# Designed miniproteins, single chains, part 75

Each design is a single chain, and the fold is of that chain. pLDDT is the mean over its residues in the fold that is shown.

## One batch from the design tools (miniprotein)

Design m2591
Fold by ESMFold2-Fast:
Structure m2591 (fold): chain A 72 residues (1-72)
Amino acid sequence: SRLEEAARRAAEELGISEKTVLTALRLRGHGMSQREIGEALGISPRTVSRAAERVAKLLGISPEEAAALAAA
């Protein structure tokens, strides 16, 4: 899917796994803060933010829309 391709590219750029990017987006879509997601996944809150922003940019949507798409 387009979401999976965007997550793979974001993961490569950030040095984390595709699964981590997709999980971070899903948790954000469920209303978790960047800090809480970072603690849960063992990554910095800044990396959570950058992953969401990068996926959103690759899809041409907002980070909130990308998170909602991943949580669906």
Scores: mean pLDDT 87

Design m2592
Fold by ESMFold2-Fast:
Structure m2592 (fold): chain A 73 residues (1-73)
Amino acid sequence: PSQEQLDAEVYVALAEIYLALGDMDEKRGNKEAAIESYKKAIEVAEKALSIDPNNVDAQRILKEAKEKIEKLK
């Protein structure tokens, strides 16, 4: 893989971690912490997409995190 693809993959992995943290906080009833983690997932997924706009995982994470924030409002 190119350095560009490797850098995007690192951001995707980080975004997945934040998404999972948000899911755990949501299950524990920590709504504010969940929203904060989902916002971080969005930020990091957007960084992945700035490097690799066709990254399907980054696009999926971005969509899921946005949907989860809307549900928790």
Scores: mean pLDDT 85

Design m2593
Fold by ESMFold2-Fast:
Structure m2593 (fold): chain A 66 residues (1-66)
Amino acid sequence: MSVEELIKKAEEHLKAAEDSLRRGDRPAAAQHIIEAAFYASRLFDKDPEKAEELLQKAHELAQRLA
């Protein structure tokens, strides 16, 4: 998977997590946050700045679940 594909997948899951939170679907939101963090973490060896940005967004969404 390319860097661009990893970024796209992480961003797609972050958006899906926000949409799930908006409709009150906490289990779906949690799953999308986990998937976003997975794709973002794979960026650390190639684009650490972008990885950190995406992980920060995932962390903010996870705090809304708590």
Scores: mean pLDDT 85

Design m2594
Fold by ESMFold2-Fast:
Structure m2594 (fold): chain A 91 residues (1-91)
Amino acid sequence: NPAAERAAETAREVMRALGLSEELQEIAAEGARTGDAEGAGKRARELMLEKGGEPEVAERGGELVARIARLAAAGRSVDDILEAVIKEMAK
């Protein structure tokens, strides 16, 4: 599905622009491709905990990945998602 692959690439580019790891980029891309944003958030949280991240950081990271995957699946552009995410992170 070309639209699903475009959503996956959009999610990867957003994650890359935010300086997040290749593993997290692929988790967000899969969530965007499948429309399973909640599942992507859970996988991202689990990965961050496995790598020794603090629980509150992993929870926020999972929420961030879920949001990026959801917006990308909805057809939002890289720039639109970055703007939305940066506004949330500034809180």
Scores: mean pLDDT 87

Design m2595
Fold by ESMFold2-Fast:
Structure m2595 (fold): chain A 85 residues (1-85)
Amino acid sequence: NIDKDKLSILIDQSEDVVKKYNNKTAKNILEELIKLVEDALNGKNPNSIIQKLDELKSIAEKNLDSLISENVNSIIDEVKKVLSS
């Protein structure tokens, strides 16, 4: 029941954010997000992925400026919604 098409769109959006901001920390966070989305697409447990997504949100809030953090965490929140169905 995971919306695989929505997750693929969110990967594309995360890659666009990396390209737009050219920020090393944002790139590292979004690369980890892409790996977690790939794990979800391959049928790994959504609850373990959601926990790791919350960890990435905390890293983004702590290490990125408010504009970049808002964009990154918006994508993470959408991934969490898809996985929580």
Scores: mean pLDDT 81

Design m2596
Fold by ESMFold2-Fast:
Structure m2596 (fold): chain A 69 residues (1-69)
Amino acid sequence: SASDALRQQMVAVIDSFDLPDSVKQAVVDAINAAATLRDALLAAVRTLRRLLDDATAQALIDQLVSLVG
């Protein structure tokens, strides 16, 4: 489905950044645990802000938001 394709694109964005594997796994787990695409985006944002510095988190958040539209 289109939502499954967007979730895969979100995961690909996270994988494209130079981040520790533990951080990538935590964000991917948050995306996959969410019931909706919107909840997946919100969970990813929350996890990134918890684990990363504000500047790095914001750069990733901006890319994820641009995918969802």
Scores: mean pLDDT 83

Design m2597
Fold by ESMFold2-Fast:
Structure m2597 (fold): chain A 90 residues (1-90)
Amino acid sequence: SMKEVAREVIEEFLKKYGDEEAAKELLKMIEEGASPEEIMEELLTRVLGTRERLEGRKRILEKERAGEPLSEEERKLVEEYAEIDKKILE
């Protein structure tokens, strides 16, 4: 069913991004009968923001593991990502 497909997508989102509150909100939209377009728009907004944050953090972590010091700009990005995470969860 469409609800099962949507739940699988939300589970993959949660597995990759760890945003439990966003996953709960998306699941609630499905249970309340939101349109596929509404669900997709909300999912895309959250996935895009979370994906950019995750990819940015991954690059910084890889640089750190390679023994390279973080630049001042990279440290600022970590702070910006923390603020974005807070807004996504709210």
Scores: mean pLDDT 66

Design m2598
Fold by ESMFold2-Fast:
Structure m2598 (fold): chain A 80 residues (1-80)
Amino acid sequence: HMSKEELDVEIELTLVIMEVSIAENALKQGKKIPKEEIDRIISRAEEVLKRARELGLDHYAKLAEDVIERLNKIKEEQEK
């Protein structure tokens, strides 16, 4: 049985994974994503990482770290 806390982390992680994939596809199409939007997704991914670590969900923590790295690369690529 999955705890509510574990389920919440899984749902939030799934959402930020989807959002980073959408952002990467947008950049591939030559679209620019507002930095404020990227920063909001990073903040949400960092909260997922914190919760995953507190709950000992090492695999989810590693996935959240990957999402944060990918978002930071998007942010750097859009820098002028």
Scores: mean pLDDT 84

Design m2599
Fold by ESMFold2-Fast:
Structure m2599 (fold): chain A 111 residues (1-111)
Amino acid sequence: AGPAPKLTADKKKVKSGETVNFTISDDGFYTVVVEVIEADVPVRVTLSKDGKPLTEPQVLERGQAVGAGVELKKGDKINVTVELLGPGKARLRVTAIGDKGESSVEVEVEG
């Protein structure tokens, strides 16, 4: 197998309602998963590729996840928008799972 793909985020800390953009190092088909690893309140997550929705907005609690299968090319943007449904903080893990391995980035969200 070649080197594992690397997922990169433009930001690792955002405010509620902001979008984090992710890029992948290698072209391929991926399952992109957004998991809520910590949250004081439920969060609304929107997952898109280059502004096109991959899922309807989902309301997630701690330990819940949303995912989508997507073809990614180097330079494509995965957009994750996170809105806190109340005061507090959340921490998300975004993982890209491909045939050559997986890569994860954690993002902190403050409301």
Scores: mean pLDDT 88

Design m2600
Fold by ESMFold2-Fast:
Structure m2600 (fold): chain A 92 residues (1-92)
Amino acid sequence: SDRATVTRFFHKAVSVLVKEMEKKGISKEQEDDFSVQLQRIAEEAREMLDRGVPVEEILEFITRKLVDIAKSYNLDEAAKEIKKLYEEVLKK
């Protein structure tokens, strides 16, 4: 369930980021470029899972990285929503 929890959280957070990028009018080519960064984050999170890092630490890592991406593109609402998703997953 740890791997499933991390995977579901990552997909939800990425969905928020992509939706806000589309609302702002960021191109699909720019979204594809961001996909490279997202793949790297996913690979690092998978490595952390394989090493037995606590789920809460992995979720914090994903949240920090995705919030940094959101802020770099001035997507303040996406950053807030991603942080909210992190708080909600920690309550479960």
Scores: mean pLDDT 83

Design m2601
Fold by ESMFold2-Fast:
Structure m2601 (fold): chain A 55 residues (1-55)
Amino acid sequence: MEELKKQIELNQKSIRNLDDMIEVAKARNPEMAKRYQEVKEKFQKLVEKYKKELE
């Protein structure tokens, strides 16, 4: 239980960092922004899955 909550918090922090990276990448390299968006979606799915496990 505690480990899952910790993983959720870490993944949410990663998502916020990816949002910042996407904003920077949009100006410099749109292809990198797309890759970061794909990674963000993967972390979002993991958070959703962990929340279901926690329930």
Scores: mean pLDDT 80

Design m2602
Fold by ESMFold2-Fast:
Structure m2602 (fold): chain A 98 residues (1-98)
Amino acid sequence: MPSPIRMGDKPEGELPDEVAQSLLSKGTPASISALMLLSTSERFSDKQRGELHLLMAKMYIEHGEYEKAVGYAKAAVDLGHPEAEPVLKEAEELVKKS
């Protein structure tokens, strides 16, 4: 039986920036999977899901997976994240350069 995975979420249901930054700095498949699971949580608003998709896009850019970064950045744009359009353009430019 798998143990329940618990993140250090606040009672208000917001993802702490420290947790997101910690997972990003780790840069492992496990930390990416944790961010994806958090982005599907019904405790998160569209704004928070957009933020998590943006963080995933930035992480994939850092790891050289530019096509995946484009996908996540587009999802963040669709969720209305104001910082997502520049990240999408960056990821698309990096795909063209690779």
Scores: mean pLDDT 67

Design m2603
Fold by ESMFold2-Fast:
Structure m2603 (fold): chain A 63 residues (1-63)
Amino acid sequence: DTVKKLSEAGKAAQEAVDAVRAANPPSPETVELMIKAAQEAIEKVIGKPDYGADTTVEPPAPL
C-alpha cells in the first residue's frame, strides 16, 4: 500500500500550501508550523529506516 501512503502524504502537503495561500498574508509562525507539520506527516507516511534518529541530539521539548 505504498502508493496509498504516498498519495496521503502528497495530499497533506498540498492542503497545507492551500491553507497558507488562503490566509494571505499568513503569520510567519503559522507558515513555519504548517511546513513542519507537513514535513512530519510525510516522514510518518514514508517512514525512516532508523527509528532512533540520533542519540546525540537533544530529546523532544518539554511540556
Scores: mean pLDDT 64

Design m2604
Fold by ESMFold2-Fast:
Structure m2604 (fold): chain A 81 residues (1-81)
Amino acid sequence: SSMLIEEARRKAEEFVEALRNNAPDEEVMKILKEFIRILEKISENPTSAKMRAIAIFVEGRLEGAEAAEREIKLLLKDIER
């Protein structure tokens, strides 16, 4: 479980970096799907975690990478025991 949470943190960093670098939608969506896959394995509520990740992607596109990073940190704290 701790290995999966570290994998989630690394994938989240990759996702935020892609947003910060204004990467193409195809690249960002690929990373987002990989991130969601990890969240579904570690979350007690996989549907809620997936919906939050999608909302964070939308916010990241509208408000910037720093907004997405802040929301991701809150999401991961909620999942982590």
Scores: mean pLDDT 85

Design m2605
Fold by ESMFold2-Fast:
Parts: structure tokens; sequence; C-alpha cells
Structure m2605 (fold): chain A 65 residues (1-65)
């Protein structure tokens, strides 16, 4: 039977803090060397989790180039 009880959601700031803590706590890779493509992908993923719109992500990456 389908469920009908949604979970209580937190604000975006709490989600950001939870993601950062999760990465720091155990989801950090042991490898120190990353390709430029991998670094840019990590930045995009982080910004998407932060709720940054695509246009702003593109502007920030353009400023870094």
Amino acid sequence: APAAAPAGGGPMSEDEETVEKAVAAGNVKVYKVLSREEILEEIRALMRRHGVPQAEIDAILAAME
C-alpha cells in the first residue's frame, strides 16, 4: 500500500550544513590528486546542493577562468 505521511523538511541552510558535515565526516576521498574536470564537477555539485541557480554557477566558474 502506498504511504501518505511526508517527512518534515528543514531549511536550505540546515541541508547545507548537513552536507558539509557528511563530507567532512566520511565522504572525502583519500586521493589528493584530481583532474581539472573533476574539480569543476565537484564545485558544480556543491553549488547545486547550495541551491545556486545555473546562471550564477556559470558566472562564478567564468570568473575563476
Scores: mean pLDDT 62

Design m2606
Fold by ESMFold2-Fast:
Structure m2606 (fold): chain A 91 residues (1-91)
Amino acid sequence: SIYEEIRKKLEEIYKLAKENITNKEALEALEEFYEKALEIIDKLEKEGASDEEARKRLGTLAVDAGLKLAELTMDEEKRAEARAELAALLA
């Protein structure tokens, strides 16, 4: 399902970001962001959104996720890559 694909991609991005964070406060912020993103995905899945509606709503989440990763990792290239990869799953 699209929800499972997004969860897996977010987990991959989270693990890559975590490996590059040495600051404890930034790591805690990344973990909180990741948990919140998973909760939003779970809520959307439980609402029974159609595949088309789910793709639109998850597209918005993917853009926000990319921006949050850029802020937490201070890496514009990773921000662009994260958004592109998540957007590809919703194409």
Scores: mean pLDDT 68

Design m2607
Fold by ESMFold2-Fast:
Structure m2607 (fold): chain A 66 residues (1-66)
Amino acid sequence: PERETLTIELSNGGTATVTLERVGDELIVTAVRPSAASGTAESFQDVNAQLAALAKELGLRLRYAP
């Protein structure tokens, strides 16, 4: 499994640092660290939308760790 960390720019002007693991055909979100400006439910939807688009472009299924 490959672990990657990337920074997502949010629509509210904040950022979130996301840790991802690639396992077979799955892209698993193992951690999300929002910046101080992004600790809202709307920021989660923005992160999810951007990660879903990335997973689709890579041909992977997006999953979140529990």
Scores: mean pLDDT 72

Design m2608
Fold by ESMFold2-Fast:
Structure m2608 (fold): chain A 76 residues (1-76)
Amino acid sequence: SHEELVERVAELTKDLPPLVQEHALAAARSLETEEQLRAAQFVLDDERLSPMEKVYLISIIALHPELTESILEEVE
């Protein structure tokens, strides 16, 4: 669910600087499409990615919904 995704982002970013956590949570809450939510979930599930890399990718998904397909292809 979207709420579960936001909670996962909160847990992921708890040890990051507060401004980064606030940004990441805002980005996660702003996701609107099923494709964006799926891409963000794939990013969160990808153990190869660092917490900061996950924050950046979720931010890109939120800022540029048109790039969601490209990000999904990259993270799978």
Scores: mean pLDDT 81

Design m2609
Fold by ESMFold2-Fast:
Structure m2609 (fold): chain A 78 residues (1-78)
Amino acid sequence: SEKRFNQEVLSTLLYMESAVYRQAGDDEAAELLRKAADALERGDVDKALEYLDELAKSLTGEEKERALRLKEAIAKVA
């Protein structure tokens, strides 16, 4: 299924981004991204969107823009 494949790709990207934030010392952002990735891997799109909304509220500038674009991409595979 293209929908399931897209969810798996997005989950992988969220895990990678979580690792980047953890390496940078932003443990809160890393944890939210990991939880969003875990939710998508389970097929729980609504929960993934909730975690990304929480992440976007804690970020500013280009990082916030990226979080909002990821949220939009996930909503399209709901």
Scores: mean pLDDT 85

Design m2610
Fold by ESMFold2-Fast:
Structure m2610 (fold): chain A 85 residues (1-85)
Amino acid sequence: MRAEIERLVEEIARREAALTGVPEAVARDDLRAWVDEMLAAGVPESTVLEILRLMLRALRAYEAGDLEAAREYLGEAVRLVEEAL
């Protein structure tokens, strides 16, 4: 699971950096810090993995111009974070 989490963090950070102009290393470190905080709070690795997959789907939908799909995936990710904490 940790290897898959790291892979998703790298892909999300790269895509976010391309969209926002923030350096990729900064986006990556911020997302890793968030993952570490979630795991430290007792959130299961499987739940963190599902949230990251939804974040990636939202970013891909946004890149494709599908703003409705992007909002739906982001909404599901936020809901999972709120339910896990």
Scores: mean pLDDT 85

Design m2611
Fold by ESMFold2-Fast:
Structure m2611 (fold): chain A 80 residues (1-80)
Amino acid sequence: SLTLPTGSMPVSEALKRLGAKVGDKVLIESEKGQKVVTIEEMSKEYMVIDAAGKPSDNPISKALKELGLETGDIVTLSKA
């Protein structure tokens, strides 16, 4: 598992640290809840939601918005 603030690294770097690949599932755990996402690509975008509440164009950032998280919130990522 990997615990980090959202926005601290690109999605691709977090996934590489997990040993995750395209087609794998990732469990996102936070104080506000949990969500499982399937990796569709090794996105170079950050795990970010902007000041207007818009997520970066990747499934992980979209999941963070659905959980009600903001940039800087702590999440734990693991292979599901």
Scores: mean pLDDT 79

Design m2612
Fold by ESMFold2-Fast:
Structure m2612 (fold): chain A 94 residues (1-94)
Amino acid sequence: SSLEEEIDKVVEEFKNAKTIGEMVSKTFDLLELAQRAIEEDVSPETLEHIIKALEEVKEEIKKKLDPKNPVAQKMLDALEAAIKRLKEELEKKK
């Protein structure tokens, strides 16, 4: 789907981000796309794809940034909240 392609593009842009500001911007873009997926009632397969993408970005943050950095913690908390919400929506479809 076009939404899966947009998610994958933003994940790659996050991986290529050279500044913490770029990482924050791409995290925000991913959160917006995750919210759109819920609002558009996308397939279970698309929800699973987005959950995997957000988990991958969490691992990239842990590799690139000090876990004591408050900006890193805020990104991780926001991604974890989105993952939890997407998993709840996925469970409703099973």
Scores: mean pLDDT 87

Design m2613
Fold by ESMFold2-Fast:
Structure m2613 (fold): chain A 80 residues (1-80)
Amino acid sequence: SEEERRKRRQEAIDKAIAKGRELMTPEQIAKVVQAMAEALLGRKPESPVEAADALIEWAKKEGMPESLLRVLEEAKRILE
């Protein structure tokens, strides 16, 4: 179902975020953010900052969990 599909997508995001936090490097954060943007938005971002910005906008529009939004904002801050 649509709900199950969205939940599985969210679980993949949560795992990617957790892995990014574990690595704690700007390069690894950039790779995770780009992968998330490609998977969720169906586009290949031109830069990690663009990917983070697009994901933040998407997350706000879709009413995604605050945990995701906070991590995306932190990632963008690190990548800037």
Scores: mean pLDDT 72

Design m2614
Fold by ESMFold2-Fast:
Structure m2614 (fold): chain A 70 residues (1-70)
Amino acid sequence: SDELVDLAEKIVAEIVDEINEKYEGTKSQEEMRKEFLKKVKEVAEELLKSKDPVKQELGKKFLEGIKSLE
């Protein structure tokens, strides 16, 4: 749904900005990618603890995406 897509885009953008602000110029692109995936996993686990079905579904999709990259 549009709500799921909008939430996903917002969360991903916030994580990207956080990783770039914290690590840009101090870590390699590969190290930053690993930090990004770690943060996405942490956020996904928190989303799964939510009582909101949209957040739970997004958390599941994020975890499936990460597992597909391993």
Scores: mean pLDDT 82

Design m2615
Fold by ESMFold2-Fast:
Structure m2615 (fold): chain A 82 residues (1-82)
Amino acid sequence: ARIVTREAATDNEKARLAAARAAAAVLTEGGGSLVAVSPEEMEVVVTPRALSPETQAEVRAEIGRAVAAARAGETAAEIRVE
């Protein structure tokens, strides 16, 4: 899966953006798709998939919150998943 994201404005938003990037990768592999598009200001990010099960569980917990925040527009994150 390919992920295109826009960087968040603050450090807290950057952390949530990183989790959202991971969320998009996980969702496209096993579930849904995450689409929020900024065609001009995007960074293509391919999230590594070879994580330990414990790390995956922790990342997944963070993912849910980051995805919700991104979709609500709180982080101004623009995510495109292919």
Scores: mean pLDDT 45

Design m2616
Fold by ESMFold2-Fast:
Structure m2616 (fold): chain A 88 residues (1-88)
Amino acid sequence: SLEEKLKKGEELIKKIVNADTSKNPVLSLLADVRSIEEFLTRLAFVLGMSVEEIKKLSVEEFKERLEEVGLHLSDEEVEYLHTLIKHY
C-alpha cells in the first residue's frame, strides 16, 4: 500500500542519516538531519538538483543519481525513497 511504502521510505531515511558516512564526505551532508524536509533539502544539494527535479526522475534515473554520489540502495529501497519524496 502507499502508506506502507511511505513508512518504509521514512525508515530508510533514518537508516541513511545514522549510517557511517565518514569515508564519503558527500554523504556526510545527509548526517545529523532532524526532519524529512531537512533531509530532502540536503539530498537535493548532494545530487545537484531541486526536489522538484528529483520528483520528475524515473525510479531507474533516481537510482543512477544516488549511485553516482555513493548511495547504493536496492531497487525496492529506491522506490520507497522516491515514493516518499513525490508525496512530500
Scores: mean pLDDT 81

Design m2617
Fold by ESMFold2-Fast:
Structure m2617 (fold): chain A 92 residues (1-92)
Amino acid sequence: MEVVEKAKEILEEKKKKAEEKGNKETVETLERLLEFLENLPEELLERLVNTEPKDWGDLLEELVKELGLSPQERLDLVSLAYYLELAKEELE
């Protein structure tokens, strides 16, 4: 998926900038988001990519329940939603 690959590029670029600044907390957060993105099933990635921002609240609530996400994983999913939307805008 071009949107997912673009989101990875955005995350990796931000991680590189954070590493250059010595911001270890941001690097760790971005690494966790990249790992989360890599471990999501393709069906779930398709669903996230094809969902409009206005409908994300319902989707995120459903995914938290279905996947049994921790509070941290829920926040990471919200962050991934944001980066997928940025990737869509970059690919227009």
Scores: mean pLDDT 78

Design m2618
Fold by ESMFold2-Fast:
Structure m2618 (fold): chain A 59 residues (1-59)
Amino acid sequence: SPELEAALRVLQQAGVITPEEYEKLLEDYKSGKITEEEFARRINERARAAGLPVAPLPP
């Protein structure tokens, strides 16, 4: 999802996640290792821990 990818970039740019975590999450999602729902959950968990606005979970 473009919105989730944008949220992940924001986390990387804010220094909340490392470039390695960014690449790993994208690869896991792209390879089908994780679902879009799990991908969104991981992004939101990192954002919440850093006090950033969380991305809405897709329905």
Scores: mean pLDDT 76

Design m2619
Fold by ESMFold2-Fast:
Structure m2619 (fold): chain A 87 residues (1-87)
Amino acid sequence: MYEEALELYRELLRAELAGDEERVAELGEQLKELYEKSKEAAKAVVRAREEAIIEHAEELSAATGIPAEEIIAAARAWAAAQLAALD
């Protein structure tokens, strides 16, 4: 579950960086299906998003102009809030 979600998020971020909006939408729907399967699956998807963004923070920083440390902090804050909401 987690490994599947992590792979999907890695692909989504690569598509986002490439400007492939259709591929981003397709991968987003696959992640949504995983998220909706169970509470455990939802938590795995949330943790996978955080990890994938941290792995790509430098590339996202270059693409957006937002400092990598702010991107990482935002990803961690979002994950913490989502995990708390799922408990």
Scores: mean pLDDT 86

Design m2620
Fold by ESMFold2-Fast:
Structure m2620 (fold): chain A 72 residues (1-72)
Amino acid sequence: MTLATVTVTATVDGETLSVTLENVPYEEAVAQLKAAGMELVEKTDTSEKYKGETVVEGKTVKLEAEIKYQPA
């Protein structure tokens, strides 16, 4: 099973919150990001970047995530 490091960043009104999770199963990481409404925007041989936006009480929340992995 491919294990990945997942970093999720949320930006609202110029404030940024970032969380990093290590040793996440790749398939579970992708499923969770897609469930959050994020789409793949960039892919390399060792990383994938996801982006999404949601609106909470009239404010745009920008979501970004990066998955880093080592292919088998």
Scores: mean pLDDT 79

Design m2621
Fold by ESMFold2-Fast:
Structure m2621 (fold): chain A 71 residues (1-71)
Amino acid sequence: SMIERKKASLETAADINEIGAETQKWLSEKKAKELPEEQEEEKKKILEEGRRGVELSRRAAEESREKAEKL
């Protein structure tokens, strides 16, 4: 049915957003680690931006799952 297809699509979107959150956390931590100690303020900005992105992606995943459950 179309409903089952929509549920699968929303669940896939949630999974993608979760993977995105994990990837963004890993990338921001890696980028911060690769910068020299003299750029400590830049490291903090990268980590803060990464944290914000992780939160947005996790929220998107949660919203997609909630929509799937209501179908």
Scores: mean pLDDT 85

Design m2622
Fold by ESMFold2-Fast:
Parts: C-alpha cells; structure tokens; sequence
Structure m2622 (fold): chain A 80 residues (1-80)
C-alpha cells in the first residue's frame, strides 16, 4: 500500500528527528507534528474503506508514539 509506504517513511523521518532532539519540548513538537500527519493518512485509508491499511497505519503510529514517550522519559530522568 502506498499509504503504508508513506507511513514508514514518516516514521523513519521522525526517528531521525527524535535522535537529534535535545529537550522534552522538542519531542512534544515532534509528537504533535507527526500525530497530525499520521491522522491524515489514517483518515485517507478510512475514507477509501481500506480498514486493513488503516489498522497498519495505526500500528506504525503507535510504535512511533512509544519511541517518543520512551525518549521523553529518558530526558526527564537525566534532568532530575
């Protein structure tokens, strides 16, 4: 699916930004930006009636969300 390929590309782009992020605020900005982009792809799949693709997109979004959350927790512990 072209949408799945786009989602994987967005995930890789986001992971590179997460690696370079130096603050929790930067990670929140990354989270908000990529949530909006993933929500748009998921909505395209739903509008097309392609619920199998929508499920795959949600899974990729959840994986990215976990990576962001783990990096936020790590930075918060390092600031304490």
Amino acid sequence: SALVQQAEALKQEALEKIKKAKSVDELYQIALDYQARFDALIQQAIDAGDFDTAKQLVAIQQELGKEIAEKIEKLKKEEA
Scores: mean pLDDT 86

Design m2623
Fold by ESMFold2-Fast:
Structure m2623 (fold): chain A 59 residues (1-59)
Amino acid sequence: SMAEREEAIERAVAAAKAWVAAGMPAASATQLAVREVEEKYGPEAAAELRRRLEEAGLL
């Protein structure tokens, strides 16, 4: 559903932030988060996640 997709995107942003805080390079953290969302929810969800990651200063 769209709600599940939005929750997944929010969790992916939080995960990427946590991974970077733990010492993972931002490029690696964002690539992992985007890949996971794209595999499950498709390229439009991945594009939305990339926008959210840019707003968060991780891209």
Scores: mean pLDDT 86

Design m2624
Fold by ESMFold2-Fast:
Structure m2624 (fold): chain A 97 residues (1-97)
Amino acid sequence: GLTAQDLVDALATVDPEVAEKARPYLSSPPFSLSRRSDQFAVNVLYLAAGYVMGWADPEDVRRALREMRRIAEKEGKMDDELVKLAERAARALGLLD
């Protein structure tokens, strides 16, 4: 099965700082996060790692990023650290349009 370490290792090939900052969030279920924008940010990081690993499509990452941004804007959390981390991962992959 896919492990948290596999996801962190994949992200580290693109941006080692993103990988280390994402580590605690990828090691815990998204359901443990109280804020919906944070849950969706973790999903963006998950799919970004999946794109690097070859099992997620670039459109999956873009769709997840749009949904994360929609929720973060509604919650006033566009400047939240985890949301910004997910955007940084997408930008590093050339998927932030």
Scores: mean pLDDT 83

Design m2625
Fold by ESMFold2-Fast:
Structure m2625 (fold): chain A 93 residues (1-93)
Amino acid sequence: EIEVEPMSKEELLARARELIDQLEKKATTPEQMERIKVLRVNLNIAEKYGTDIGLLEAQRYLVKAEEYLKKGDLDKAIYWLEKAFAYMMAFPL
């Protein structure tokens, strides 16, 4: 299990925005750019409508995305950020 310090939703979304900004600057392929555009849309939706459910799991995946970006692995950084948003965008039935 990944050891993480709890973040507020606002802090998590702010870090996700920064990560998306970095990914947009570093993206080299049309596929990466399209995936990042989807992440930007998901960020906007999460800021307005996202729930507090799954924040700890979303935080763990955000940290993984940040680690892969530091390593220069854009595809894995995008993948883990997509997983983070899956948890932030989940709605309980």
Scores: mean pLDDT 76

Design m2626
Fold by ESMFold2-Fast:
Structure m2626 (fold): chain A 62 residues (1-62)
Amino acid sequence: RPELTPEERRILQAVVENDGDLAAAAKKLGVSPSTISRTLRRLGLNTTEAAKLLKEERREAE
């Protein structure tokens, strides 16, 4: 599974918390939507896969 940096984790978290809205997530993080899209592409994830991965991570943080 892909190793997430703290920056990548923040991007995925913002996407999930904004229900996959890349524009809203980008506004929250102060970056462009293209930055989020590029990060997801580099990780091989779409918005649904990002949500699943972060829910799994949150369960591990007991």
Scores: mean pLDDT 71

